# Designed miniproteins, single chains, continued (4), part 78

Each design is a single chain, and the fold is of that chain. pLDDT is the mean over its residues in the fold that is shown.

## One batch from the design tools (miniprotein)

Design m14699
Fold by ESMFold2-Fast:
Structure m14699 (fold): chain A 118 residues (1-118)
Amino acid sequence: SNEELIKKLEELIERLRELQAEMERALAARDFPELLELFEEVIEIIDEIIKLLEPVNPEAAAELRRLKEELERLLEEMRRAVAAGDEERARLLALEALGLVSQAILLVEKVIKELKEE
């Protein structure tokens, strides 16, 4: 039902917000290993949202897939920067990733609002 879908999406969005806040804390602490683990969890949650939205809003699912692909690219670049000891590059990549996470949250919140109007 739409009510069950809305509840699940709201739970996943709350988890994304919690992970975003933890990523911001890890970035401030320059804890790049923790940042990489949190970033992987964000991508997994976005993938779960994509699977939930695909049958009901394929356009929103497609936009989230684009954001997920960009996040996966940034994660791989950040892993390379961390391995090279390039903390400034890792920081800039993390800030770009946090921006994409914010975009994903706003997109899903818009979909939740539209589902509530049905």
Scores: mean pLDDT 90

Design m14700
Fold by ESMFold2-Fast:
Structure m14700 (fold): chain A 104 residues (1-104)
Amino acid sequence: SERLRELARELRERAEASPDPLVAKGLYMLSAAAYAASQGDLELANMALEGAVEVAEELVRQGKAKEALELARLTLELARLAGASEEVIERAERVKREAEEKLK
């Protein structure tokens, strides 16, 4: 998919521009997931998406709720485009909710 390839490039550029190494890590994982999905490698895409969720969970633990929310939202957008597993979607939705609660 050309759209997924473009998204992978955009996410990589965003990761390289990120001053936070944990945020950069999550964005690199999303870039890898988008690229894997563009090649039809849904197993690799799901593994990379799960890695991005783990990064978002860590951002919540570090009190970086805004960064966690943005990463969780990007993960959900990509998961929907890539046809990710229900478990990945549920975990990303949970992180999104936890981050939103910390921002109240």
Scores: mean pLDDT 87

Design m14701
Fold by ESMFold2-Fast:
Structure m14701 (fold): chain A 88 residues (1-88)
Amino acid sequence: SPISDEELEEIVEKQIDDLEADEEARAEFKAEIDSLEFSSEGMKLLGEAMKLYLEGKMTREEMKELLLSTKDGVEAFKEKLEEVKEKR
């Protein structure tokens, strides 16, 4: 793999920090995600997860765990996303 688990965790935490930077940036990013055309199931699931996080329906820790699950493939990501949705 071109990215180690430690490097992936650092990237994930940075991405979450960037999303938490300010409300205007968050709103702009949410609008961008809502307008995206997805070419694959994985991209659609990622967009859904990001939207839930931006809407405050997901905690930072849940988002981190969800993004880290991408290393285990689309099915693992989907199962983790459904677990988060079930808790809400």
Scores: mean pLDDT 66

Design m14702
Fold by ESMFold2-Fast:
Structure m14702 (fold): chain A 63 residues (1-63)
Amino acid sequence: SKEERKQQLLDEFKKALENDDKEAHRRIVLELFALADTPEEIREISREVAKLIQEYQEKKKKS
């Protein structure tokens, strides 16, 4: 399903952040936006991606 693919991409995105893989980061973000059918879905994906980046930065500081 679209939701399953979105979750898989978000999981891959977290791995790309941990590996500092800028190419994978870019590819995954593009694939996430390709799943969006409406402007509302685009905004939601943007918020989810930004939240994951912030959470990862906070996690690095605590580790």
Scores: mean pLDDT 80

Design m14703
Fold by ESMFold2-Fast:
Structure m14703 (fold): chain A 95 residues (1-95)
Amino acid sequence: SPGQLAVDELEKAAERAKKEDPRTGEIVRKAAQDMRKLLEEGKSVEEIGKVLAKYIKEDPRAAGYVRQAAIEASPEARAFLGEVLYYAGKILKEE
């Protein structure tokens, strides 16, 4: 599914982040893990975006790695990550 492909790209982004900063890498890894769980539970992209917003609040650098994952992803995974990022950004702006 597009969501599963997106999680795979986030796992790759977490490994890249870990090489630069282990703390940021761990935050991106947790975001990917939670996204996988929410997808398995059938949660909406809005609910997934809320969880991503939580991690971006902990470390704003995580947003850069998620955007890079979207750029490197397949078109379907990129569209999914784009929607998740849209809802995360909307929540971050409203708080």
Scores: mean pLDDT 85

Design m14704
Fold by ESMFold2-Fast:
Order: structure tokens, then C-alpha cells, then sequence
Structure m14704 (fold): chain A 90 residues (1-90)
């Protein structure tokens, strides 16, 4: 994977994390717990994809700024999953 492809994939996944967090909060606020549970599962999948991209970024010697951005997105997704599970009693 090229550095350009890594940047593109990281950016797309970061945007997906933000959208899923927004949808998760909306689902919880509306009491749609089945939808919230599915969104938590989607966030966990996206976080795993980001971890794969992070490993590849480290392997190819990507700039520290990109590594930091990917790690930040993973942390954000993990925090949203934890808080979501707490609210759903999971």
C-alpha cells in the first residue's frame, strides 16, 4: 500500500467513525437500542480496520502526524463504544 493510499483510507475511516458516533448518540437518545447495538458493532469493526491501517503506516514509516491522527481516531471510536455499551447495559 502506498503512503497516498494509506492517507486516503485513514481519512475515509476517520469520517466513518465521526458519522457512526453521531448516529449512535442519536439512536441512544431516541431509545432505538437495537440500532445503537448495531452501530456499536460497526464502530468496533471500523476501529479494527484503523488498527490494521496503523500497523501498515508504522511498517512503511509514515509521518508521525498521520500515525497520531489514526491513533486518535481509534481512541475516539473505542471511547464511543465503551460509553455506548455502558448506556445500553452491555
Amino acid sequence: MTLEELKARAEALKQTVDELIKRLNEAIDSGDYEKAKKLIEELERVADMLRTILEEAKRVGAPQELIDEIESAIDKANEAVEKGKEKLGL
Scores: mean pLDDT 87

Design m14705
Fold by ESMFold2-Fast:
Structure m14705 (fold): chain A 91 residues (1-91)
Amino acid sequence: MSEEVKKKLEELLKKLEEEVKKIEEKKDIEEQKEKFEKLLYEIRELYQKYSSLLTPEEKAEIQSRVNEIQERLAKLIKPEEYERELKESEA
């Protein structure tokens, strides 16, 4: 039971890491952000629903990984970089 939930969370976290890496590489923030947000929502829903099946250590690990990935995405969404992309698209 807890192993199945942990495995599914690990798979979703791995996909989330892959999506943030694609955003970093392509700078296609708008399209990739929607997919990223959907994966993040699924991870949070699964975590909240099955939190009672997770140990405190597993909870801390999952939260740490989610926070790290969210910080990476936040660094990519710079006002300066967004404004530059708009300017290049109009040229």
Scores: mean pLDDT 70

Design m14706
Fold by ESMFold2-Fast:
Structure m14706 (fold): chain A 123 residues (1-123)
Amino acid sequence: SLEEKIKELMLQTIDKLEALPVAEPFREDIDLKKYPDWLKRVPNPLSLKKIREMVESGEITTLEELKEALETMIDNVLKAFPLDSELYTLAVTLRVEVEKLIKELEEQIRKVEEEIRRKEEES
């Protein structure tokens, strides 16, 4: 189905993000021993692991929902950390990569929708 194919494409996009060196601090939940006040500053903590689990469970089913979750993950860091911090710099770099991969995902979904429409016209 289209929904199953979109889920597969979203999981592949998360795989591509996880493979990026700049994504290292975003792959798993933030270390609360290193950042004990994180949960006080960030009410909706996200990681690539948590976003993957949300896609797998069906909590995220659309491109827009995936984009919002990834942007929230990045914005949490940009709002909580100083401009001169390593984590802030990595978040800015990851934001650019997220924008590129979301644009790629949008085009992949468009092609799948077109292919399904063509097959329905042939039946």
Scores: mean pLDDT 84

Design m14707
Fold by ESMFold2-Fast:
Structure m14707 (fold): chain A 62 residues (1-62)
Amino acid sequence: EEGLAVLRAALADHRAQLDKLREEYKTASGKEKEEVQKRMATHERAIAGLEAAIADLEAYLA
């Protein structure tokens, strides 16, 4: 229960950060664009891991 809430909060934070990075990516150039792309990849990986963990925990609690 508590663990699921923490995972959902972390997922929401990573999604919010990714949305901000997507907007920055549209206006970024050169090195800044490359940096933003790397940051986006990090958050996308975290989101995928958190979604899998939430699905596993929800299945366990079903």
Scores: mean pLDDT 83

Design m14708
Fold by ESMFold2-Fast:
Structure m14708 (fold): chain A 85 residues (1-85)
Amino acid sequence: ERKEKLEEIFKGMEEAVKNKDYKTFYELMKQAVELIETEEDIEFFYKKLVDIVKKYLPESLQDTYLARIKKFVEKVKKELEERKK
């Protein structure tokens, strides 16, 4: 159910990026981050976002968005570690 919601968000992100709608892409990325609850979700999220960026973004934007994705992943990892305590 939660993984299904993540998959739907990723589809929306792919469509937004194809249309060069980077504002919608960023908003959907924030929504996906809120749905992450496990380390498996982090790996799935990171892998999917990197794939989208490399497939659809021009090289000039790839580094910027990959850096943003890395920051989101690091934030979620910290939040999950706090939940374990």
Scores: mean pLDDT 76

Design m14709
Fold by ESMFold2-Fast:
Structure m14709 (fold): chain A 71 residues (1-71)
Amino acid sequence: MSEEQLERLRQALIEQGVSEEQAKGIVDLIREALRRGASVGEAAMRGLRYGEEQGVSGDRFSEALTRALSG
């Protein structure tokens, strides 16, 4: 994922009603996983799990991720 895609993910999460702090936490975790050599799928799965722990549903995360990758 590019930085542009990560910024789109942050915005898409906020548009889904996720707080700025929660969205930043999810994106920062995904960015760190990618920097450590995780695949996009592995990084996304870690972001999904963290999001669920913060009260973000898997469906909202998946919609936001799809929008980020497609935009």
Scores: mean pLDDT 85

Design m14710
Fold by ESMFold2-Fast:
Structure m14710 (fold): chain A 80 residues (1-80)
Amino acid sequence: SDQYLQQAIDYLDQGIQYAQQGDSQLAIQYLQRARDYARRGGADPSVIRGIDGAIDRVQQGDLDGAITAAQSARDRLQQQ
């Protein structure tokens, strides 16, 4: 569903913003919401893996890597 994919993009944008602010807890929460909506929207499995990679990097304290991974997932969703 295009509506679910748009909502996933909106949650990715929020997760990226919280990661940029150093708020790891909120970054994880919004990235998890993005993953759920991407799945409901029928996103490619590579996009879901990208979001999971971003979550893992936030948990490891690699906020820069998480931002890069989340931005890549966002770009792929926009192209879908």
Scores: mean pLDDT 90

Design m14711
Fold by ESMFold2-Fast:
Structure m14711 (fold): chain A 81 residues (1-81)
Amino acid sequence: EIEKIRAQYEKALAKDPDSITAHFLRVKLIDIYKKNGDLKSALKLKAEMLERAAENAARMGNDAEAEKYKEEAKKLYEEAK
């Protein structure tokens, strides 16, 4: 099941990484990884989500919001090591 969801996520990312479909699959994968004890993979996906939010905020001129998301993503990547 995880492999199937991961494949769907990769396909969604290739089409549009900011789509509702990509977001839904990312959240679903994070939940599955956490339930399986794969915290490293869960943290990495959560960090990717925050990096996407930071890029979107920056494109909209929301520098403060973009910085907040970047800092949170950085912390999660460090925890995932």
Scores: mean pLDDT 79

Design m14712
Fold by ESMFold2-Fast:
Structure m14712 (fold): chain A 105 residues (1-105)
Amino acid sequence: EKLEEAIRYAAQGKFDEAVKLLEELIKETKDPQEKIRALIALTSVYILKGDVEKALEAIDEIRKLSKEKPLTPQQKVDLLSLARIAENLGFTEVAEKLRELVKEN
């Protein structure tokens, strides 16, 4: 599956390959829940790359989709974990936006 393959690439430090697969998955899927899962993975890759602007864009897309399909408890846990990682890397705005997204849901 493209999501699993993208996660494997990210785990190997192949961030550009992971981004490409996640962008393809987001474009191909019609399921808001699957889009949210792919966007959470994409946000994590952008945080690890230090691409703050792209991470914020992905968070905004998750927020829009969460109006139609509420975040699951597991997705909230994943987003809070990403917020802590972003904070530890000095990406304070990304961490704040991730926490706000979870609190809104």
Scores: mean pLDDT 86

Design m14713
Fold by ESMFold2-Fast:
Structure m14713 (fold): chain A 75 residues (1-75)
Amino acid sequence: SPREEALLKARATVLLAGAEFLISILPNLSPEQQAQAKATVKELLAELRELAAQMTDEAFRAKVEQQIAEIEAKL
């Protein structure tokens, strides 16, 4: 439904913002904190892949998949 699609997009947007934020602060963290933050980002990316698989908007799904790949390349 349009409502279910909107909720998937909203959740994906929030998780992407969270992952990008964690990547942005990595240089300011200790090595141990960096390892924990990277592990958290990997978990967020796994959830994002599951959300993307449920999306019916192919253009939005492709955008999410591209952003996942860009974040993963920074790990």
Scores: mean pLDDT 89

Design m14714
Fold by ESMFold2-Fast:
Structure m14714 (fold): chain A 75 residues (1-75)
Amino acid sequence: MHTYKITVTSPSGYFVETVTKSFNNAEELANYLSENYGLPKETARKIAEEAFKLKVGETITFEYNGFTITITRLS
């Protein structure tokens, strides 16, 4: 199980939300991204697989519909 910090920033920067969540595998993270941020399932899977390659303390950033989503591995 890996714990991630997920930060979502709106295009204007006015809205910033940060959550900390744990996932057993990339599929759980992909489903979370698809269901909570509206990412297409294939895009969410690709991003989740990249996130599961991160070492502790590393970050991946991506953009979808002008929103910036940043995922950091905590453990």
Scores: mean pLDDT 82

Design m14715
Fold by ESMFold2-Fast:
Structure m14715 (fold): chain A 65 residues (1-65)
Amino acid sequence: SKEDALRVAVAEAVNEGLKVYKETGDLDKAIETARKVVRELLKNFSEEDVQKAIEEAEKRIKDIF
């Protein structure tokens, strides 16, 4: 479902962003990586759905720090 795809994209984006943070110590690079992962996984989705997933991934990463 669309909801399942959005949840998977957010989870993958958070995982990849946190991996970048662990490697670089750079929160901005981690968030940039999360945005790119969401856009790649949801490239056939509406901009509204993509932005919603990006906002959720960024929120989860920021809430960890």
Scores: mean pLDDT 86

Design m14716
Fold by ESMFold2-Fast:
Structure m14716 (fold): chain A 87 residues (1-87)
Amino acid sequence: MEEVERLRKKIEELSRRAEEAAETGSREETLRVHRELREEIERYSRKREELLSDEESQKRREEASRFAAESLLRVGREVDEELEKRR
């Protein structure tokens, strides 16, 4: 669980950085940060899957999958909107 919490905090930090990069950074920087965020979310999902051993672990996996999906959808939309404004 400790490694999963560490990954979650890193994703939250990268999400904030992605929003800031979309507002003030270059298009190239915005895409780079978004890619890094996506990779960390995938790593988080894999770590959660490794912990599937009982009913409690399964419920926690469902929460992790929802968090990953919501983070990707939100950041993706915000990044796409900002990139379109710069075209």
Scores: mean pLDDT 68

Design m14717
Fold by ESMFold2-Fast:
Structure m14717 (fold): chain A 78 residues (1-78)
Amino acid sequence: MKPTLRELAASLDPENRRKVEELIEQFGEKVAAGDLEGARKTLEEIRELMIKAGVDEEKVEQAVELGLEFAERQVEEQ
């Protein structure tokens, strides 16, 4: 079972959790707008921040992959 970005964010300290949750909101806005390139860029920012905050890199990569699959499906269906 791959972790979600939101599940990984819950394991962070309050300051880093807030920053990641803000980026997750931005990711959702870009997906809703059909901006797949913007969504990918936001996922890269989430990845960098989580790794710097000490989250396991393998879990971060799995969550980013799941987020990208979600974004591609949502943009294709609109």
Scores: mean pLDDT 81

Design m14718
Fold by ESMFold2-Fast:
Structure m14718 (fold): chain A 68 residues (1-68)
Amino acid sequence: DEELERFKKELEKLKNAKVVPPVGEFSRGELTAAQYLARRLGISLEKAMVLVEKFGVSNSLYYASKIL
């Protein structure tokens, strides 16, 4: 699945990133999803926020479920 491979590549890039790209304003639901992803994927909240901003809440949770 090409989109799952893109998600995995972005996750690995973020794990090794020294600088996290800035993210916009987040709703409580988006922040809750980012907190869940940070905990499950073992990354910082800021890095999880980048994943949510790039892929959206539902897609990020779905792709994370495929690699967990």
Scores: mean pLDDT 78

Design m14719
Fold by ESMFold2-Fast:
Structure m14719 (fold): chain A 64 residues (1-64)
Amino acid sequence: SAATEAVVRYVRERGGATAAEAMAYAESLGFSTEEAQDAVAEAVARGLLRATRTPEGVTVLYPA
C-alpha cells in the first residue's frame, strides 16, 4: 500500500526509526492512525523492515 511504501522509505532513508516516528510520518502524509499501524505491521510481516525492542520497551524499526 502507499502507507507501507511511505513507512519503508522513511525507515530506510534514516537507517532506522522508532515505530512511533514511522507512524507519525505516515499520519503527516494524511494516513489515519489505523492505516499507519497497519502499514508498520505489514512492512514487518512482509520482511521489508525488521523490528527490535529496547530494554525500555520501545519498538525500533530497521531496513531488512
Scores: mean pLDDT 87

Design m14720
Fold by ESMFold2-Fast:
Structure m14720 (fold): chain A 65 residues (1-65)
Amino acid sequence: MVEEAIEFLREKGEKYPEIKEAAEKAIARLREMEEKGASEEALKAAAEGALAAIERAAKAVEKKK
């Protein structure tokens, strides 16, 4: 569900301040797609992409510490 993806993105943004802006932008993008009537399939694909991108960013931040 889009809401579960949004919650995951918020949690990662709070844990890693360096990716907070990226996480917030991903959340805004998912909300915009939902508001504009994107299909459930398109929303799932976008959510998966956003989650993968934020997870990669979080790992990159951990590597820099």
Scores: mean pLDDT 79

Design m14721
Fold by ESMFold2-Fast:
Structure m14721 (fold): chain A 82 residues (1-82)
Amino acid sequence: SQAQLDAFIARIRAIVAAYRAADAATRARIIADFGRYSRDLRQNDPRAYQIFIDAVRIVRRTTDDPDIRAIMDSMIAANDRD
């Protein structure tokens, strides 16, 4: 649903903001936690997972910060290795 997509977009933007504000150790944990969340969603709710990945791609396209874009690419790559 559009509401679910909007909710995922908001959550991903919040995660990206937290990552940007974090130290190196916290950044590594955020990436790891996000990868686990993505894998769990893919396994347990494939429909929600598709909406979630669409939200990731949307946030990536609307972000001009190269560091944040690299984070999104890393998260997508980690998910693709599942």
Scores: mean pLDDT 78

Design m14722
Fold by ESMFold2-Fast:
Structure m14722 (fold): chain A 83 residues (1-83)
Amino acid sequence: SEEELEKAIAYIKEKAPWLLDSLLTLAPGETEEDVRKLVLGVYRIATEGLSVDEVAEELGLSELQRFQLYLFAKALGVKVNPP
């Protein structure tokens, strides 16, 4: 939801503002929906204690996006296992 996305952005901005700029920057071939999923995924891992695999499955992430989610969660300081 839009409310959850706003909370996710605020959380990441507070904990790791340098990471937020990277998350919000579109990579070649990446859509705004892809960025939304990664932002929400990192937030859910950080706040709900979910694994990378659980969140990636719920959000329908590709294998590459699953690995990106892992890297972003680690950058945010969350203890996560590799996918």
Scores: mean pLDDT 79

Design m14723
Fold by ESMFold2-Fast:
Structure m14723 (fold): chain A 94 residues (1-94)
Amino acid sequence: MLSEEEKKRIAEAAREIGRQAGLPEEVIEEVAEKVAASDDIVEMLRHVVFPVLAQLLGIPEEEISLEKVRALLEELGFDEEDIERFLKMFEKML
């Protein structure tokens, strides 16, 4: 469903999100490449969300859990409703 142009725009957005989260430039480019090579939105989101969460939590991607994601979102000042919606989406990526 996504065009080549849409994939490129999503990859560009992923680079910006990664930079804002403080990811190393090499990791940002790897994320953008994975996003551009993905064929579905859930896979694209997973390739962006996991490295960003790992960086923000200060843990490896394999140690990311719903509890740690919840704690991070609470610290960032997200509303309970937004946190719950995000966690449901994140659970589908596991």
Scores: mean pLDDT 73

Design m14724
Fold by ESMFold2-Fast:
Parts: structure tokens; sequence; C-alpha cells
Structure m14724 (fold): chain A 87 residues (1-87)
């Protein structure tokens, strides 16, 4: 169901971050891609799905050696989410 897909997407996101921290960039991108796809399947067009896609895009920039841009984009995503919660 939707809740199971959402939990699976979060689990894949966490595994992606673990691989990213280990320097295993290919595996990290694979997990982030799967997380983004499941998020879009579970909640199409939602902020959650968009946030997962932005994490994937930011990770791609990080892996390409554009670390500064990727980090800034991830921080902006977090800031935007906080603003939405505060509104």
Amino acid sequence: DRDALLQQARDLLNKGYDYLGQGNYEEALRYFSQAAALAEKALPGSRFAQDMQEVLDSARLYVQGNFEEGRKKTLQLVADRIEEIAA
C-alpha cells in the first residue's frame, strides 16, 4: 500500500546516504533513484516525491565533483521544507 511504499522510499534514501558517506557513489545514486521512483509512485506530484527527486539531483551534482552546488541545493531543499511546515 501507499504507507509501505513511503517507508520503502525512506529506507532506500537512508541506504543511499550510507553509501554516499562511504564514497560508493554508483551504489548511492542507484538507491536514490529507486527512492525517488517509489516516492513518485506512492504520492505523484507531491512535495515528498519532489523532495526525493531533489535529493537525487543534488547527489548527482555532488558525485560530478560539483560539491558546492550540490550541498547548497540540498540545504535549500531542507530550508524550503522548514518554511512549508512553519506556514
Scores: mean pLDDT 74

Design m14725
Fold by ESMFold2-Fast:
Structure m14725 (fold): chain A 85 residues (1-85)
Amino acid sequence: GPTVRVRVVDDNTLEIENLDTGERLTVSSSDPEEEIKERVTEFLVSLGIDRETAEEIAEALVRGLKAGQPEEAAYLLNDYLAARV
């Protein structure tokens, strides 16, 4: 599958990058929760992750980001993606 990088841009902002294509998604804690969930879900689905799993990951990421813990959110997503061989 595609190689993905998640990085903390600042205390409120995450960037998710598909390293194979260069496609990037930026999400901020200032964005509405449902908008972040939708955008992250669609991005992960575009990477070949099934929709149910993508929605669960997006929910966890939104929770971390809204809690002011973008590094935790990035860690959870990177850990999940790294488990995919």
Scores: mean pLDDT 78

Design m14726
Fold by ESMFold2-Fast:
Structure m14726 (fold): chain A 75 residues (1-75)
Amino acid sequence: MAEEEVFKLALEGNYYEAGGLITQYKLPEIYYLAIKAIAYAKVGDFEKAEELLKKIEKEDPELAEKTRKMIEEIK
């Protein structure tokens, strides 16, 4: 699925391509926050990642849970 491809690229550190897929598949803007949260987690900034997860959870709790699981894979 398009969402899975976006998360795979974000986990690989390919944030530019992940953002391009969000635009290409016309995914909601909130997906840009999800890839930012993963990006912060990958550089060890779990505090910033958690701040973004809280913002995502307010709009899309299911996406927030999926993103949190991806961040747990990084730890």
Scores: mean pLDDT 81

Design m14727
Fold by ESMFold2-Fast:
Structure m14727 (fold): chain A 75 residues (1-75)
Amino acid sequence: MARELAEEFGRLDLELAESGSVSDEELARVSEAGWALLQGALDGRPEEGLREAARVLGVGPTAEALRDALERLRR
């Protein structure tokens, strides 16, 4: 799960960078969230990565809240 979320955030980061629909600051938050998820998965601590990503985005520490944030940012 955490690795899949990290990949989704990575794709979102590229999509937002290409579209120019958000600020550089918001892009940095998306990148930080995706990196936190990836590092958590690589360290064998996906739950910690998920909590850090949620903190960066200001959402609840659940995969569902993170996916909701992804959908919101794509618009």
Scores: mean pLDDT 76

Design m14728
Fold by ESMFold2-Fast:
Structure m14728 (fold): chain A 59 residues (1-59)
Amino acid sequence: MSEEEKKAKAALDRAVALALANSPGATREQALNGEVSHGAAASMVVVAREAYEKVAGPL
């Protein structure tokens, strides 16, 4: 994994952690798919996932 991929992964992991903190009972898979109830956190995950997929390829 390149340094760019590592940074993008770290950003995605932070966005997912925030989404899960605001959506008790949600899974990591639900957070990655934007299936959490907190709209702002879901949007952050979508943006971070797109940034990761641009450098690392599809999840």
Scores: mean pLDDT 75

Design m14729
Fold by ESMFold2-Fast:
Structure m14729 (fold): chain A 88 residues (1-88)
Amino acid sequence: MQQAQQILDDFRKQMEEIVKEAKEETDLRKLIGLALRAIGLALDTEKQLQSLKPNLSDKDYQQLMDQLNAAYDKALKEIMEQMKKIPK
């Protein structure tokens, strides 16, 4: 559990940094790059949590996945909202 929680904490910290960068970014191509970075990070983190699943209770694993999905959804929403503010 502690190892899985550390992986998730590191993931949330990196997602918060991506969101912070996105809120200050005005270049659409860079915002697309931030979205791709967020997607890649979420996929890599999910694989790491899946590798630990045999050592976790179903409840603990589901809680970790819910937290991962919540952080990912929040980051993507904030990046997309910033993209909408960029003029054509």
Scores: mean pLDDT 82

Design m14730
Fold by ESMFold2-Fast:
Structure m14730 (fold): chain A 67 residues (1-67)
Amino acid sequence: LDREKLVELLVKRTGLSREQAEKAVDIAEKLGIDASVEEMTQALVEETGLSPEQARAAAEILKAAGL
């Protein structure tokens, strides 16, 4: 899946801004494929200031995309 399409999917499905979605993809790539949904959710809250609910939704989408 193209990075651009993944960013658009995050914006459309979670209500993140494009900037927040780009940063979420960057964080997921840095954590790697072995990171749990819980670990990714925590990192997204800490690094982006997303609500826990938005961060979890984003984490689930990123993990489903193979990140």
Scores: mean pLDDT 81

Design m14731
Fold by ESMFold2-Fast:
Parts: structure tokens; sequence; C-alpha cells
Structure m14731 (fold): chain A 59 residues (1-59)
């Protein structure tokens, strides 16, 4: 798995989309060809879709 840090906040929380704050650490579980990823928040444990453009991969 890859680790990432959010470069901006996403206040949108839905059943399929992960909300996060700037500086939050995420684990990338799967990357998709459309520029999205399935990620887990290390702060909350929630899993959802994130835009890769909102993240910096650190591992």
Amino acid sequence: SKLAVATRSNPVQSPSVLGFEEGERLEILKEYSDGNALARSLATGHVGLVGLDDLEIVE
C-alpha cells in the first residue's frame, strides 16, 4: 500500500466519497485509471474514493 498526505481539504462526505482535511494522512488501497483512488483515512479509519490530484504520495 502507499501512504499519501492531503494537500487540500475535501468537506464532501458521502457513502462513496471520503472527506478529509488538509494535512490528513491517507493509505491508498487501490488506484483507478480515471485519476481516483480508494483510500483509508488514518485518522478516522473511513474508506472511500478520493481524487489523486488532492493528494501527495509519500511512500
Scores: mean pLDDT 78

Design m14732
Fold by ESMFold2-Fast:
Structure m14732 (fold): chain A 81 residues (1-81)
Amino acid sequence: MSKMELRQELHKLLESHPELKELLDEYEKILVRKYLAGEITPEQAEEMSLELQKKVLELLKKGDIEGAKKLVEERIRELKK
């Protein structure tokens, strides 16, 4: 799956799960702040974003909404260290 196809499919599924969308938006916001602070490279930020988006998409395809939320919350906690 291309980056574009993955993001399009994920965004479509997130329309039905606004709380999960808000968690992903918070993760991206922290990631951008770390990039702007020079803590990570643009390449690292893109890689981390795509890895999480791919895992969230797979969980949503399985109907595991709570697992997807838990994963994003855990990743947010890891970034705040």
Scores: mean pLDDT 83

Design m14733
Fold by ESMFold2-Fast:
Structure m14733 (fold): chain A 80 residues (1-80)
Amino acid sequence: KPSSEELAEYILEKVRERLSDRPELVAGLETMLQNAVYEGLSGEEILEQLKVVATHLSTRDPEAAKILEKVIEEAEELLK
């Protein structure tokens, strides 16, 4: 299984690739993921925080929320 750092890096790579048209959102996600790793959150805890972000994002930017949800699903497979 990947470390929290490896998982966060994987997620950042995917959001930078798939959400490149939303640089402010990517910057916010990068800050959140860096803080989560610094605070010692587990991979499962990081994914739970991202699910909350996706839920809030669904009302403002439903397309970005769907992309983030797919990234979360792919990251969950790495933790199995």
Scores: mean pLDDT 86

